# Designed miniproteins, single chains, continued (4), part 99

Each design is a single chain, and the fold is of that chain. pLDDT is the mean over its residues in the fold that is shown.

## One batch from the design tools (miniprotein)

Design m15433
Fold by ESMFold2-Fast:
Structure m15433 (fold): chain A 63 residues (1-63)
Amino acid sequence: SPTQVQLLILFLQSVKDSSLYIAERLKEKAKQSKDPKQKEQLLKLADENEKTAQDIESVINSL
């Protein structure tokens, strides 16, 4: 039903926003890190969260 689709979109948008928020926090930690290996790991996790947000946006756009 249209209402169920709208609720799904709102849920997916919430998950997308959370993933983007986590990515920003990880990038901030990476910028503050003096350990190159830790910085690389934090940036990889940030990239994964940004990819998750992009994948969610693609799902929303397909609805």
Scores: mean pLDDT 90

Design m15434
Fold by ESMFold2-Fast:
Formats: sequence, C-alpha cells, structure tokens
Structure m15434 (fold): chain A 82 residues (1-82)
Amino acid sequence: MKEEEELEEELRELEERAPSSEEVREAARRAREALRRLNELRRRAHAAENPDNEALTKEVFELRREIEEALRRAREAAERAL
C-alpha cells in the first residue's frame, strides 16, 4: 500500500533523527499498530462476500485518524529532540 510505504519511511526518518527519544519511539509504535489494524480490517473486508461498506468506511476513517494523530505526535516529539 502507498500509505504504508510513506508512513514507514516517515517513521524510520523520525526514529533516526531522535534515536534516544522514548516519546518518538512510543508514538511510532502506536502509528504502526494502528496501521496493522487498518490492514487487517481491509483484508477482512476483501475476503467478505458482501462487505458492509458503510460500517467499513467508518472504521477505516477512525483508524486513519488514529494513525494521523500518532504520526503528528511523533513529529512533535522529534522536533523537541532537535
């Protein structure tokens, strides 16, 4: 997924910038965990014969926001480190 590659690249760059920051490490882990859930949800939706698009869209939207919040926190923590 394009979003996965972009997020992993950004998270890796943030970790490299602040290797000693526990806050960056924790925020990066949260972002990756939310991304894992989103991928799992998408896989289940793809495997379903008749997925409920409305319910899926809402869950995907919530997970995407969680990823964005975690990424934002990681960026703020990295800025504080340098």
Scores: mean pLDDT 76

Design m15435
Fold by ESMFold2-Fast:
Structure m15435 (fold): chain A 68 residues (1-68)
Amino acid sequence: DELKKLANDALDAIKSGDIDALRESLDELLKKVSNKDEVRKILSDLLEENDLSPEQANVLIEQLTKMS
C-alpha cells in the first residue's frame, strides 16, 4: 500500500508535469525496495489496477531508468 501510494504520487506528478515530485517519489520507491525490477513490477501492477495511459507510464519508467 505504501509503495502503491508512492507510485500513484509519481503518476500524479507526471499528469501535473511536476518532475521534482516525480523524482522524489521514484527515489523513495528505490530506497524502500532497493531494486529497479521490483519497482517496475509495482508500477505494472498499478497500471493494471488504474487503467493508465502508455504514454504516462513511459515517462515514469524513463525517469526511473535514469535514476539508477
Scores: mean pLDDT 70

Design m15436
Fold by ESMFold2-Fast:
Structure m15436 (fold): chain A 71 residues (1-71)
Amino acid sequence: MGTVVEKKIDKTPESETLVLKVKLTGSEEEIKEQVEILVETLEAQGYEVKELKVEKEGNEAEVTITAEKKA
């Protein structure tokens, strides 16, 4: 299960940059699977993942994804 904590979209005439923060809960395997699904979903939408940050705290993880889409 994931909860979107923050979503920022910065649009320029040349590109669209998305910064997505998601709070994930579950086992280490469940968190890993959810991160993979998020990355695949963004790539399917035409985004290129530029940065991926995962911070684990107990049974929770905060994931920050920075992705860019060509306009």
Scores: mean pLDDT 78

Design m15437
Fold by ESMFold2-Fast:
Structure m15437 (fold): chain A 96 residues (1-96)
Amino acid sequence: SQELLNLLEKEKKETLKELKEAHETGKVDELLLEQEIEDGVATIKYTLLPSDENYIIQRSAEIKVNALKELKNGVPLDTVLKSVDKQFKELEQEIK
């Protein structure tokens, strides 16, 4: 639906922005730790969200965490951002 597509586009834009800022400011490790803590807290509450919205939020979080791990391991920013964009486009095809 359009509402799910709007949520996905918002998550994509925020993820790309946060990854760029974390890389530029040297805060990749800090952001990764914050995301892992947030995921641990969210797991208990995810069952209370609509299933489709919950799916997008969980998949978006996985994409972000994996991208942060790649940046931490020295994968170039451009390569990581292209991978993130591709993964969100794949997720968009699943919900269309």
Scores: mean pLDDT 77

Design m15438
Fold by ESMFold2-Fast:
Order: sequence, then C-alpha cells, then structure tokens
Structure m15438 (fold): chain A 69 residues (1-69)
Amino acid sequence: MSPEEQAKELLARIRELVQKYLDGELSPAETLAQLTPLVEQLASLLSPEQREVFERQWAETERWLQEQA
C-alpha cells in the first residue's frame, strides 16, 4: 500500500472515531486512547515540515481531550 493510501485509510479511521465521540458513543478518555496510535501512524507518513505542524496541533487537541476527561 502506498503512503498516500495508508494516510487516507488512517484519516478515515480518525474521522470515524471523531464522529463516534461527537455522537456520544465514546468518552474523551476512550477517544484519546484510540486516536493516539492512529495519529502516531499518520505522523510517520508526513514530511518533516508537515509532521512538525501536525504534532503541534495534535498536542493541543490531546491536551483539550485530557481536560474533558
């Protein structure tokens, strides 16, 4: 599978988890636990510049979810 195909699949899975959280099917803690490995896999497929921006944005999102838990 190409890195582009892997990134699209990971984004689809991340989107599904976010939707479940918004629908009230997952707690903030459960959402964080399931998103973290997918986010780490996605980050590994990004360029160094994209990864720096993504990691910065994810750190903010992770902190927000931890505050909701």
Scores: mean pLDDT 77

Design m15439
Fold by ESMFold2-Fast:
Structure m15439 (fold): chain A 64 residues (1-64)
Amino acid sequence: GELEEKRKKLIEKAIELIRAKASLLPNLKSLEIKVENGEVVTGTAVSETGTLKVVIDVSKYLPK
């Protein structure tokens, strides 16, 4: 349905954003992206300067 389509697009955008942020880190060693319950996207990037963790709850952007 429309809600499923919107959720899928938001997850795709969240993954794209996490990858873009990770690409700006100096000497990226690892990047792990997880999607939990089809709504929460978590990215964990390890670089030479430390660990960056990003959590995006796409349910906050869906109507009701």
Scores: mean pLDDT 79

Design m15440
Fold by ESMFold2-Fast:
Structure m15440 (fold): chain A 95 residues (1-95)
Amino acid sequence: LVQQAQQALAEARQLIEQAHRLAQSLDPSKRKEYQEIVDRLRQLSVQLRELAKQLRAAGYDELAAELEQLVDRVDAIRDTAEALRRIGDELDEEL
């Protein structure tokens, strides 16, 4: 349980960093990477929420709180990346 939570935290942090860099670049050639990261972040947020619940049930409140904070960050970044991708798609349709 704890090992699975630590692994999920590491993966989520890496993807958050990648999404942040891609969102800042606004490079149209990277739009496919945005979607791939969004999809993986969606899967991780579900896993992190489930692990946080299991950790709290087992008494690992501090680790559970850390996962819960990361889930909020994942959800925010995922929504931002998706919004930026949609804006890019709309612009391409106009051109």
Scores: mean pLDDT 72

Design m15441
Fold by ESMFold2-Fast:
Structure m15441 (fold): chain A 78 residues (1-78)
Amino acid sequence: AKSVEEFAEGLLKFLKSFGKRVPPSFRLTLLDGREVRVIVEKIDEKISDEEQIKRIAERITEAMKNGEKELRIEYSIT
């Protein structure tokens, strides 16, 4: 959904705003109102913001669909 993509874009911008220092985990309220624990992994891959947003949006969608309490997100600062 487009709203999930917008959420994913905001999350990626948030992660990038910390530069090299991002917390390893934090709590996040998803679009369905459910709180999850987010685990963040920085990857050494040259990947576009568009593709990163797509990957994050897909992971959020799966987490909401499956009732997950933990969300693992990979991102790159390029």
Scores: mean pLDDT 77

Design m15442
Fold by ESMFold2-Fast:
Structure m15442 (fold): chain A 119 residues (1-119)
Amino acid sequence: IPEEVRRLLERAREAARAVATPETEPQLEEADRLAAKGTVRDTLEAIVLYAGVLVEAGHPEPARELADELLALARASEDPELRRLLLETAARLYELAGDREKALEAEVEIGLMLIEEGL
C-alpha cells in the first residue's frame, strides 16, 4: 500500500487508542483486525473505523483532518482505482465528522472521475 496511506493509518490508530472507551473497544479491535490484512481497501476501512471512535468520543476534528489528507492524496494519485477509493473514504470521513459540504465536494469529484473513465 502507499506509504502515505500507511502513515494515515498509524495516525488514526494512535488518536483512536488515546480516546477509546469500553463502548468503542469492539470498533477499535475490528479496525486493528482489518489493518492487519494489509490491503489498501482494508487499510482505508480501518481508518474509517478509527475515525468513528474519534467522532463517538466527541473529537470530529481529527477525523476531518484525516479526510483532508485522503482528499489531497486522491488528487495526487494517477491510479484511477486508488483515487476512487481515497475519494470514497474521504467522503465517508467528512460525513462522520459532520462536514456535509466537504462530503458533497468529494462525492461530486467521484462522479466526474467516473464520467471521465467511461463508467
Scores: mean pLDDT 86

Design m15443
Fold by ESMFold2-Fast:
Structure m15443 (fold): chain A 65 residues (1-65)
Amino acid sequence: DIETSVMEIHAAVLVTVSGKMRIVSVEGKKIVLEVSGGKKALEEARRAAEELERLTGAEVELIEA
């Protein structure tokens, strides 16, 4: 739907800007992001995930590659 598409676009922008994350799935109000580059990259990605949740109202889940 339109809400899912908007969340996908916002997630794609943050992933592209950070260079440390990839979108695994976007479904309803849940976005799953895979983080590469180890623990430091995961910690940095958490800050971006909090921003994404603030902008979209979605639930963001981070997984380590």
Scores: mean pLDDT 68

Design m15444
Fold by ESMFold2-Fast:
Structure m15444 (fold): chain A 110 residues (1-110)
Amino acid sequence: MEVEELLKELEEAEANSEKREYVTLETAIKLRLGLSSRESLELMRKAVEAIRRGDRESALEYIIELARLGSSLAAIMLMREMGAPEEVIEELEKNFVNTEKVVEIIRSLL
């Protein structure tokens, strides 16, 4: 899935979920990406734009900031879009609840 398309789908799903009596499992998973805040959504957009420009340094800085906001799953998704090795992605996925560890792993790639 294209990251930009996923971001749009997440925004639409969150808006629709506000009208439901119960949160679905899918909505709960999407909320774990931490993309519900204006700041996290803006950082996600900036990271995607930096990746498209080939600006690896700026992209990694925005991804680190997303991870610091608790948006670790979004950060992992962006690392995959940047072509990070599968071994790195697996390590990030194992540690997605540990914000400090996710940040350390991403910084080690700078």
Scores: mean pLDDT 68

Design m15445
Fold by ESMFold2-Fast:
Structure m15445 (fold): chain A 95 residues (1-95)
Amino acid sequence: SLEELIKEVVLLLGQLAARRGEVEFALEQMKKAGLSEEQLKKVEETAKKPVVPDERWREISAEAAARVAASSLPSEEESVRLALELLREALERIE
């Protein structure tokens, strides 16, 4: 469902924020969004990995922005699915 897709986007954003060193703020926002203890724990485990430098985030963000600008998304669900793909790719690239 769209709600489940949005929760997965929030989880991936939390994992990316943890790799930027922003874990405390991310966990607070995720709790407000209604994510489960298992999902919150996944972000805490991700936070144990080394922080990725700002230069790498700028590269990933620029590529993601270019793909969004090139996309034509007629529905909210399709927009959320694109966000999921971009966030998953970003997380994989920093592994």
Scores: mean pLDDT 76

Design m15446
Fold by ESMFold2-Fast:
Structure m15446 (fold): chain A 116 residues (1-116)
Amino acid sequence: DADLERLRARIREVLEQLINVVKDKYPELAEKLQRLLEHLDDPDAAMEVSNEILRLAHELKLPPELMEALQALTTLVAIYRYLVEHPDLTPEERARLLAQADQAVARIKEAIEKFK
């Protein structure tokens, strides 16, 4: 599935960018982001790790920009999981979800730039 392969590649890209931004100041967060990257081929495990990332973000009281990026990341992972679980979606429904994924990726990139 070319759309899922492109989406997975885009998720890897933003995860690598997030890891690079947070690794020095928030090493525990970087470890969980790395675990998410490792589990991208398992959408259920990826969603579980994504939820752990949000719990840790609240515990660390992260800056609003990072919190925004991680919330958008969780949305992106949820869309990815839904697309994997629902191969029977109509072309219109699939296009709508992919557009939402594009918006989530843009939001993550914007939040990273604000945090830098």
Scores: mean pLDDT 88

Design m15447
Fold by ESMFold2-Fast:
Structure m15447 (fold): chain A 108 residues (1-108)
Amino acid sequence: LEEEGVRVLRVRLMPTDESSLPKVIEEIKERIRKEKPDVVVAEVRVMGGTGGEETAAKIVGEVSKDYPVIAGGGPATGDATQRLLEAGAHAVVGDLSEEALREAVEKL
């Protein structure tokens, strides 16, 4: 991706409290401002019953207002995938491999 001139910022989204969301979002936005990526890759870490999906969707929704976001890396149920897409993710991939990310970026 970077070898082809595409700049990628990879961030890990851990399950977090809603009270911590503004700080997590601001940290991501600050990294975007410094690194000026062409696409943001959000690795969604979901535990058990997918309780982290709602907070991940809120983070994706805020970041995707200004930048393309590809989400993935956790167990992607149909409902989780749909929620992330509705939040503003440009693509959702189950595996954040170089090949899967390349295909998702090519569809932007």
Scores: mean pLDDT 69

Design m15448
Fold by ESMFold2-Fast:
Structure m15448 (fold): chain A 76 residues (1-76)
Amino acid sequence: KADELKKQGEKKYEQARLIEGTTRVRVGTLRRFAEASTDPKEAQRFLELAEETERQGKEYAEKLRKEGDELLEKAE
C-alpha cells in the first residue's frame, strides 16, 4: 500500500515535469508565430495564446504536484 502510493505520487511529479516541458515548447512555438506574423493583430493574438497556454500549463503542473504531495503524505 505505502509503496504503491509513493510510486503514484512520484508519477504525478513526473507528469507535472512533462506538462511543464510540453508547455514550454508550445509557448515557444506560439511566440515564434507571433514574430513571423506580418499583421500586428495576428501577432498579438499569438502572444495572448502563448500567455494563456503558459498559465494553463503552470496551473495543471501545480495541481499534479499537489496531488503528488497528498499521495506521498498518505504513503507514510
Scores: mean pLDDT 83

Design m15449
Fold by ESMFold2-Fast:
Structure m15449 (fold): chain A 65 residues (1-65)
Amino acid sequence: SAEEAARAAERGAREAGGGAGAASGVWDMQKNGHVDEEKGIAAAQAAARAPTPEEAARAARLALS
């Protein structure tokens, strides 16, 4: 779901520091079938561009909406 992807992006950004961590979190969910492949890729890319964990979560949520 969009909310689960947003939480994964925020957690990834906080734990690994920044967009690379955020993208990794969303991509891990996508690999495990938790999000649609096309939307998962878009969400990971959007999260990677975000400067903060909170913005990464918002970007991922928007991409999956």
Scores: mean pLDDT 72

Design m15450
Fold by ESMFold2-Fast:
Structure m15450 (fold): chain A 75 residues (1-75)
Amino acid sequence: MAQELIEQARQLIAQGKYEEALKVARQAAEIAKQQGDLKSLAEAYMVEAEALAGLGKHEEAAKKLAEARKLYAEA
């Protein structure tokens, strides 16, 4: 379920739909967090960072990318 939302968010980024991608990626992150799936959570945070960067929110994007990298190292 979280992986399906991550894939959907990536497709939205490819279409330039950054606001929708961010919303879907945040939903994926919440599901992954509830399931204790650190790998999917890290991937969702990376997609959130890409969407935030697309929206010009570079500082928020950098923070999410840092969070994703920490989770990925622990997964």
Scores: mean pLDDT 84

Design m15451
Fold by ESMFold2-Fast:
Structure m15451 (fold): chain A 73 residues (1-73)
Amino acid sequence: SDAIAAALAETKAVLAEASTEEEAEAIVNAFLEKGPAEGAELMGGVMNEKLTPEQAARVRAAYGRLADAYVAA
C-alpha cells in the first residue's frame, strides 16, 4: 500500500541518517522478512546505545508508523 511504501522509505532514510545505510538495510530487511517485532529488536540493539534521546525518538516514531501501517493492512 502507499502508506507502507512511504513509511518504509521514511524509516530507512531516518535510520541511515542516524547510523549507516548498512544498518538501516539490515533493520528494514529484518522487518520485511521476519516481522515488526524482530525488526524492532534489531533496531533497539543498534540505535539505543549510540543515539541521542531526540534521534532515538525520531527513529522509533518512524518505525512505529511503519509497524502500524503493516499490521493495519
Scores: mean pLDDT 76

Design m15452
Fold by ESMFold2-Fast:
Structure m15452 (fold): chain A 78 residues (1-78)
Amino acid sequence: SLEDLLAALAAATTKAELVAVTRAIADAILGSPLASEEERELARGALAFVDDPSASLEELRTVARMLAALARGLAARE
């Protein structure tokens, strides 16, 4: 569930955990029929970003947090 993903994000302390949570949140956005093309582009961009091994822990956390906010907005509109 989205709440489980948000709890996992809050508990994440490693790059691997942040990558896994970010991918799961991006997949949730891409699976939503309410997501706009711009929101889908953001989710696809996040997936490409987490595949970059040079991404810092702080950058990954920022991207995950932004994507989580978008996913919460979509859930509220449903």
Scores: mean pLDDT 83

Design m15453
Fold by ESMFold2-Fast:
Structure m15453 (fold): chain A 71 residues (1-71)
Amino acid sequence: MLTEEQARRVAIAVLRAAEESGAPLDEVIKTVVNHLKEKYGEESAELVKKAIDELRSLPEEERQRLIDEFN
């Protein structure tokens, strides 16, 4: 099972991948969530979805800073 920190890192990676590829965010989220369910189970997928929702609720400046710091 993913930790909360690992789920947050995945959430940041999803947001970054959507920005860099220009793909619709919902499509990127669906692809990643399905992969996580297969590899780590539904609990881990829900944890990542929650982390994505939390990041999307942050002010744009704070969210962009976190994305930019992700390697």
Scores: mean pLDDT 77

Design m15454
Fold by ESMFold2-Fast:
Formats: C-alpha cells, structure tokens, sequence
Structure m15454 (fold): chain A 97 residues (1-97)
C-alpha cells in the first residue's frame, strides 16, 4: 500500500511539473496553468483513494476522469496536456493494481 501511494505521488508531482512547462511553451496564462495543475492534483488524489479503497476503485477512477473532462472544458488549449496526464495515471494504476 505505502509503496504504491509513494509511486503515485511521485508520478503526480512529475505530471504537474510537465504540465507547468508545457503550458508555458503553449503561451497559456498563469491562471489557466494553475487551473490545470489543480486539476492534475485532484486527479492524483482520486487515484490515491482508488488505491486505498479497492471496493470503490471504479468510482474513484471515474471521479478522476470527470475531473479531467471538467479541466479540459475550463482550459481547452491545454486539453492534450490534461489528456496525457490522465493516460499516464491510468497506465500507472494498471501497473500498481
């Protein structure tokens, strides 16, 4: 459990850093970048709950997907960055679970 949560936390931090750099390259506003970073952090939190609660795993994974969709609606110019973050998290969940 602890090791899986550590790996997920490290992945979330990496994805936040990558999103920040990619947003700057795209010329996104600081406000839009901050919204995407908050979305990725919220997705990471939902995935951590999926790891902790196997009985509600599908529910928390669905929550992370909904966060990604809402963040893409709020910041459509960074939708590829958000989609990539979700894909990396889903891939990590398959490997960890």
Amino acid sequence: MEEKLKKLGELTKKLVLEAKEEGKKLGASQEDIDEVLAGIQAMGTAMAEAVKNPEKREEYIEEAKEIAEQTKKDVPEMSEVIEKALEEMLKAMEELL
Scores: mean pLDDT 86

Design m15455
Fold by ESMFold2-Fast:
Structure m15455 (fold): chain A 67 residues (1-67)
Amino acid sequence: SNEEIAKKIAEKYGISFAAALELVKKIGGERALLAAVYVKKGYSPEEIAEKYGISVATASRIKKLVE
């Protein structure tokens, strides 16, 4: 479920459950996890947005939540 994926993302990346759940709902569970990995690798919000077909605003939120 989205809730189980959100729990794993929150625990692995040190973000709140609420933030992780919003992320999973907006871009999908697997895509949210992969996007979080790319933030940790130093990709820009613009690069993440292009790669996952999400807005730059959403990608910037991912960056803030994961860092």
Scores: mean pLDDT 72

Design m15456
Fold by ESMFold2-Fast:
Structure m15456 (fold): chain A 90 residues (1-90)
Amino acid sequence: SELEKLIEELAELAKQLEADPDNPEVQARAEELLKRLEELLKEKAKEIPKEELIKEIYSLDSSESVKETAEKADTLKLLQMLVQLRLKKA
């Protein structure tokens, strides 16, 4: 999916930034992808049930802190949490 491709590209850019943090081309690309990600998450937040996002988040991280945050979060925040957890595991 488009979201999965963006997550994979961001994970690869994160590795490149870790190896060469002073690379302006890598930094510019990361900023571009983050803006595109934010736009996609806003659109997806209109369509995805909260319950499905919570289930997917818990499958990735079932810690109490994540659960407490997810229960209080709106749909957009849940999508942001899901992306961050997927990036952390990539």
Scores: mean pLDDT 78

Design m15457
Fold by ESMFold2-Fast:
Structure m15457 (fold): chain A 91 residues (1-91)
Amino acid sequence: GKPKVLRLRERLRQSDDVDEIVRQLDALTEKVREVHRLLEEGEVDEFELELDFDIDPDSVTPEVAAARERLAEALGPLSDRVLREKRRKAG
C-alpha cells in the first residue's frame, strides 16, 4: 500500500519570556518523541519535519540552549527517517 507519512509543521516565535520560548521548544520535542514512538511501532513509515523559527542563536539563555539540545537529541534518532527539514512560512 501507500506509505504512511507523518508531517509535523511547527512555527516557533521569539519572545521576551524565556519560559514561552522553552515551552514552544519542549512542545515540539514532545511531538518529535511521539513521532519516533509511532515510527518504532510501525504506525507511521516516514516522517517529514517543517520548521519556521525566529530564535536568535547569538543571544540564547541557558534554558533556551538546554531546550534546543533536548530537541536536537529527540531529532537525532529520526535523522535516517526524516524526509526533509524545511523552513517555510505558511501561506
Scores: mean pLDDT 68

Design m15458
Fold by ESMFold2-Fast:
Structure m15458 (fold): chain A 61 residues (1-61)
Amino acid sequence: SEEVDIEVEIGLELIRIAIHKNTLKRLEASGEPNTDEIERIKKEIAEEQARVKELEARLAS
């Protein structure tokens, strides 16, 4: 069903967010931080969070 498909997609996005947040922590803890990579990961996390919000809104409809 569409509802189950949306719930699965939310779950996958939450896993991606968790992985990217862990990557971000490792990058920021580096003695030689790659600022471009840090900014890219931050942007990806923001996009993933926006996608989760969109999918949750679709479930609430």
Scores: mean pLDDT 87

Design m15459
Fold by ESMFold2-Fast:
Structure m15459 (fold): chain A 94 residues (1-94)
Amino acid sequence: SAEEVRRLREEYLGQAALEAQKIINLLKVDVEAAEKRLDEFIAKLQEETKRQVEALLKAGRYDAARAVQEFTARSIELIKTSFEIAKRRLAREG
């Protein structure tokens, strides 16, 4: 249903927002550790998504596969964008 798709979207994007905040907090203390954590999170999320999408496609669940791909792409964009904004802000503050 549209309600179930909305809940899944809120869950995925909400989790990404929380992880983004943790990485941004780390960025203020250790830039290298923050960049490593960002890369590790994205890599893990992409690997999990590939496995889930392949399983859903084999099961003929095309709408669910598309939703998982969309929510993962949006989650990655959200965390990357938040990280870039925070990094630029820190560079301006010295």
Scores: mean pLDDT 80

Design m15460
Fold by ESMFold2-Fast:
Structure m15460 (fold): chain A 56 residues (1-56)
Amino acid sequence: MPAPAAATLAETIRKLQELGVKLPDGRDAKDLSQAELEAMIRAMAATGRAAALELA
């Protein structure tokens, strides 16, 4: 059984590509590679956490 966090991230990326979610840069998730989507998700998670701390 793979680690839940790693499996969840990979599955989330696949679902985002399937749904054709628009990214903050205006590009569709399908236009990016899996590695780019993974990096962007991690960057967004870090930014979201920082923004939450600044708003508090």
Scores: mean pLDDT 64

Design m15461
Fold by ESMFold2-Fast:
Structure m15461 (fold): chain A 114 residues (1-114)
Amino acid sequence: SKEELLREVRRLVGRVAAAFQEIIDLAKKKNPELAEEIEKIYRETFDEVARLLREMRKAQTVEELKDIAMRLFDVVERALKKIKELAKKGNIPEAIKLADQAMEEVRRERERLL
């Protein structure tokens, strides 16, 4: 159903947001400038995610909902790739692992919607 799909996407968004916060906390401990860059990516990404979630609530069909969900997954994947590259540059292997785990969760949700 549309309600189930929206619920599952919101759960994924929550898990990805939690991963971002863990990455930010790790970065603050090692490199405050890097943490500020990741926080900026977090704010910009989750502003766009919030906009897409509002569009999903207005969707009339499951097909429209899936199309918006795919755009949301693209936004999140781009952000995770950016923060992974920043984590590599900052030599924070735990943050790289968290970004990879979050990307894998997005990939699995994308496949589930096929």
Scores: mean pLDDT 89

Design m15462
Fold by ESMFold2-Fast:
Structure m15462 (fold): chain A 100 residues (1-100)
Amino acid sequence: SIEDLAEAILAWIFRQNPHLSEEEKAKLREAVRELVELIERGASPEELMQALKERMATLSKMVQNMLLFIFQLLASEILSPEELEKVTAEVEKLLEEINA
């Protein structure tokens, strides 16, 4: 399921980043949980991008990068090729902006 995929990605990220605070881990889990819920409810790509951007605004730069990575992987599993191209372009733009 998309939820199982999200949990597996989160577990991997936390293993690779043992210095993350419990607050940062909790915020990332919360953001990912919201995105998974929206996906399971059949939210549009536009609704997913809006939720992503709102969550990004509350996160540190490091956690923002992690959230964008998870979102890209989840999007690749659920979106059509046309939708994925548009979403990938927006994610790339966000990555450039936060790492400028």
Scores: mean pLDDT 87

Design m15463
Fold by ESMFold2-Fast:
Structure m15463 (fold): chain A 63 residues (1-63)
Amino acid sequence: MPFYRLTAVKDYTAKTPEEVDLKKGQELAVSEILEETEETIVARLVDGSIVRIPKDVVELKPL
């Protein structure tokens, strides 16, 4: 599968159990994008966990 990197552009506090806390500059390794809307990305991380992240707090890059 293509891998992606999500980099937090600002600190973020999770608002739901499906979201994660992020620190500015934190990177997450993504194995798969499951869903993408105008507001959010739902992604599977390389460890198999699924996270929901607001698009305005991260940058997504292909590896």
Scores: mean pLDDT 80

Design m15464
Fold by ESMFold2-Fast:
Structure m15464 (fold): chain A 116 residues (1-116)
Amino acid sequence: SVVDEIIKLLDEFNEKYGKLFEQLKAALEAGDREAVRKVIDEIIKLYEEFFKKMDELSKKLTPEQQKVLNGLKTQIGFIIREIEVKAREGTLTPEDIDDYYNRIKKAIEKAKEKLK
C-alpha cells in the first residue's frame, strides 16, 4: 500500500538522519566549524528531498493522513531552523543535537502510528 511505502521511507529517513546527527555532534565536539556547516547543509538537503517525495505520495492519502505528514514536515522544519540559528550564533552544543534528534525520532514514530 501507499501507507506501507511511506512508512518504509520514514524508516530510511530516520536512519539517514541518525547518521547525519552523529556526524554533526562529532563535528561540534571537535570544534570543526566547516564540518558543522557541511553536515547542516546535508541535513537541510535530505529534508527538502524527502518531503518533496512525501508531497507527491500524499496526493494518494486521506485528508487526515495528509495532515499527519504536513505536521511532521512542519515539526522537523522548525527543529532544523533552530539548529541553523544556534550554529550561526555559535551556541549549538552536542547536547542540543541529542535533544533535537530525540524530538525528530519521536515525531516520526507518532506519525507512523497515526498513518496506520
Scores: mean pLDDT 89

Design m15465
Fold by ESMFold2-Fast:
Structure m15465 (fold): chain A 80 residues (1-80)
Amino acid sequence: MTPLEKRVRAIAEDFVDNLEQYDPELAAEFRERIEKAKTVEDILNVLREVAQRLRQSPDPRLQELARAIEKFIEAVEKKL
């Protein structure tokens, strides 16, 4: 595993840990998908799906989490 993959995985897991405070069932689902992801691109695709699900919520805290995830994806893509 490259240093970049390790950092991206750790940050993705941190986002899912934040989600667990609001929706533990959804967090568990995405945590499993991140664990099964083999590449940075796979992890980013999981995070895109998380952000899409969170944008469907009327909760402003989940909307804010979705924006944080989207900004992280943009930052990683610029380094690739």
Scores: mean pLDDT 82

Design m15466
Fold by ESMFold2-Fast:
Structure m15466 (fold): chain A 82 residues (1-82)
Amino acid sequence: DLDARIDAVLAVPDEELAAAVRALLESLGLQPTDAEVDAMTAAILAARAAGEDPRAVLRARLFELSVERGVEELVAAVKKVF
């Protein structure tokens, strides 16, 4: 489920990415700030431009945010795919 949702976000073009990231974080109950959405979007865009793995970047940022929020269930879900 989480993997399919991450894949859906990463399938959108650059101009739709911020909205897709916001929708993902809200759907996970993380109550993101605009700054958190912007930072995650910028990291994914930078990975795309550099030829790095944007999936790994999104997963790492999502893990960091879930730890900061204390959402143990989401932390476990992100870890299982490393």
Scores: mean pLDDT 79

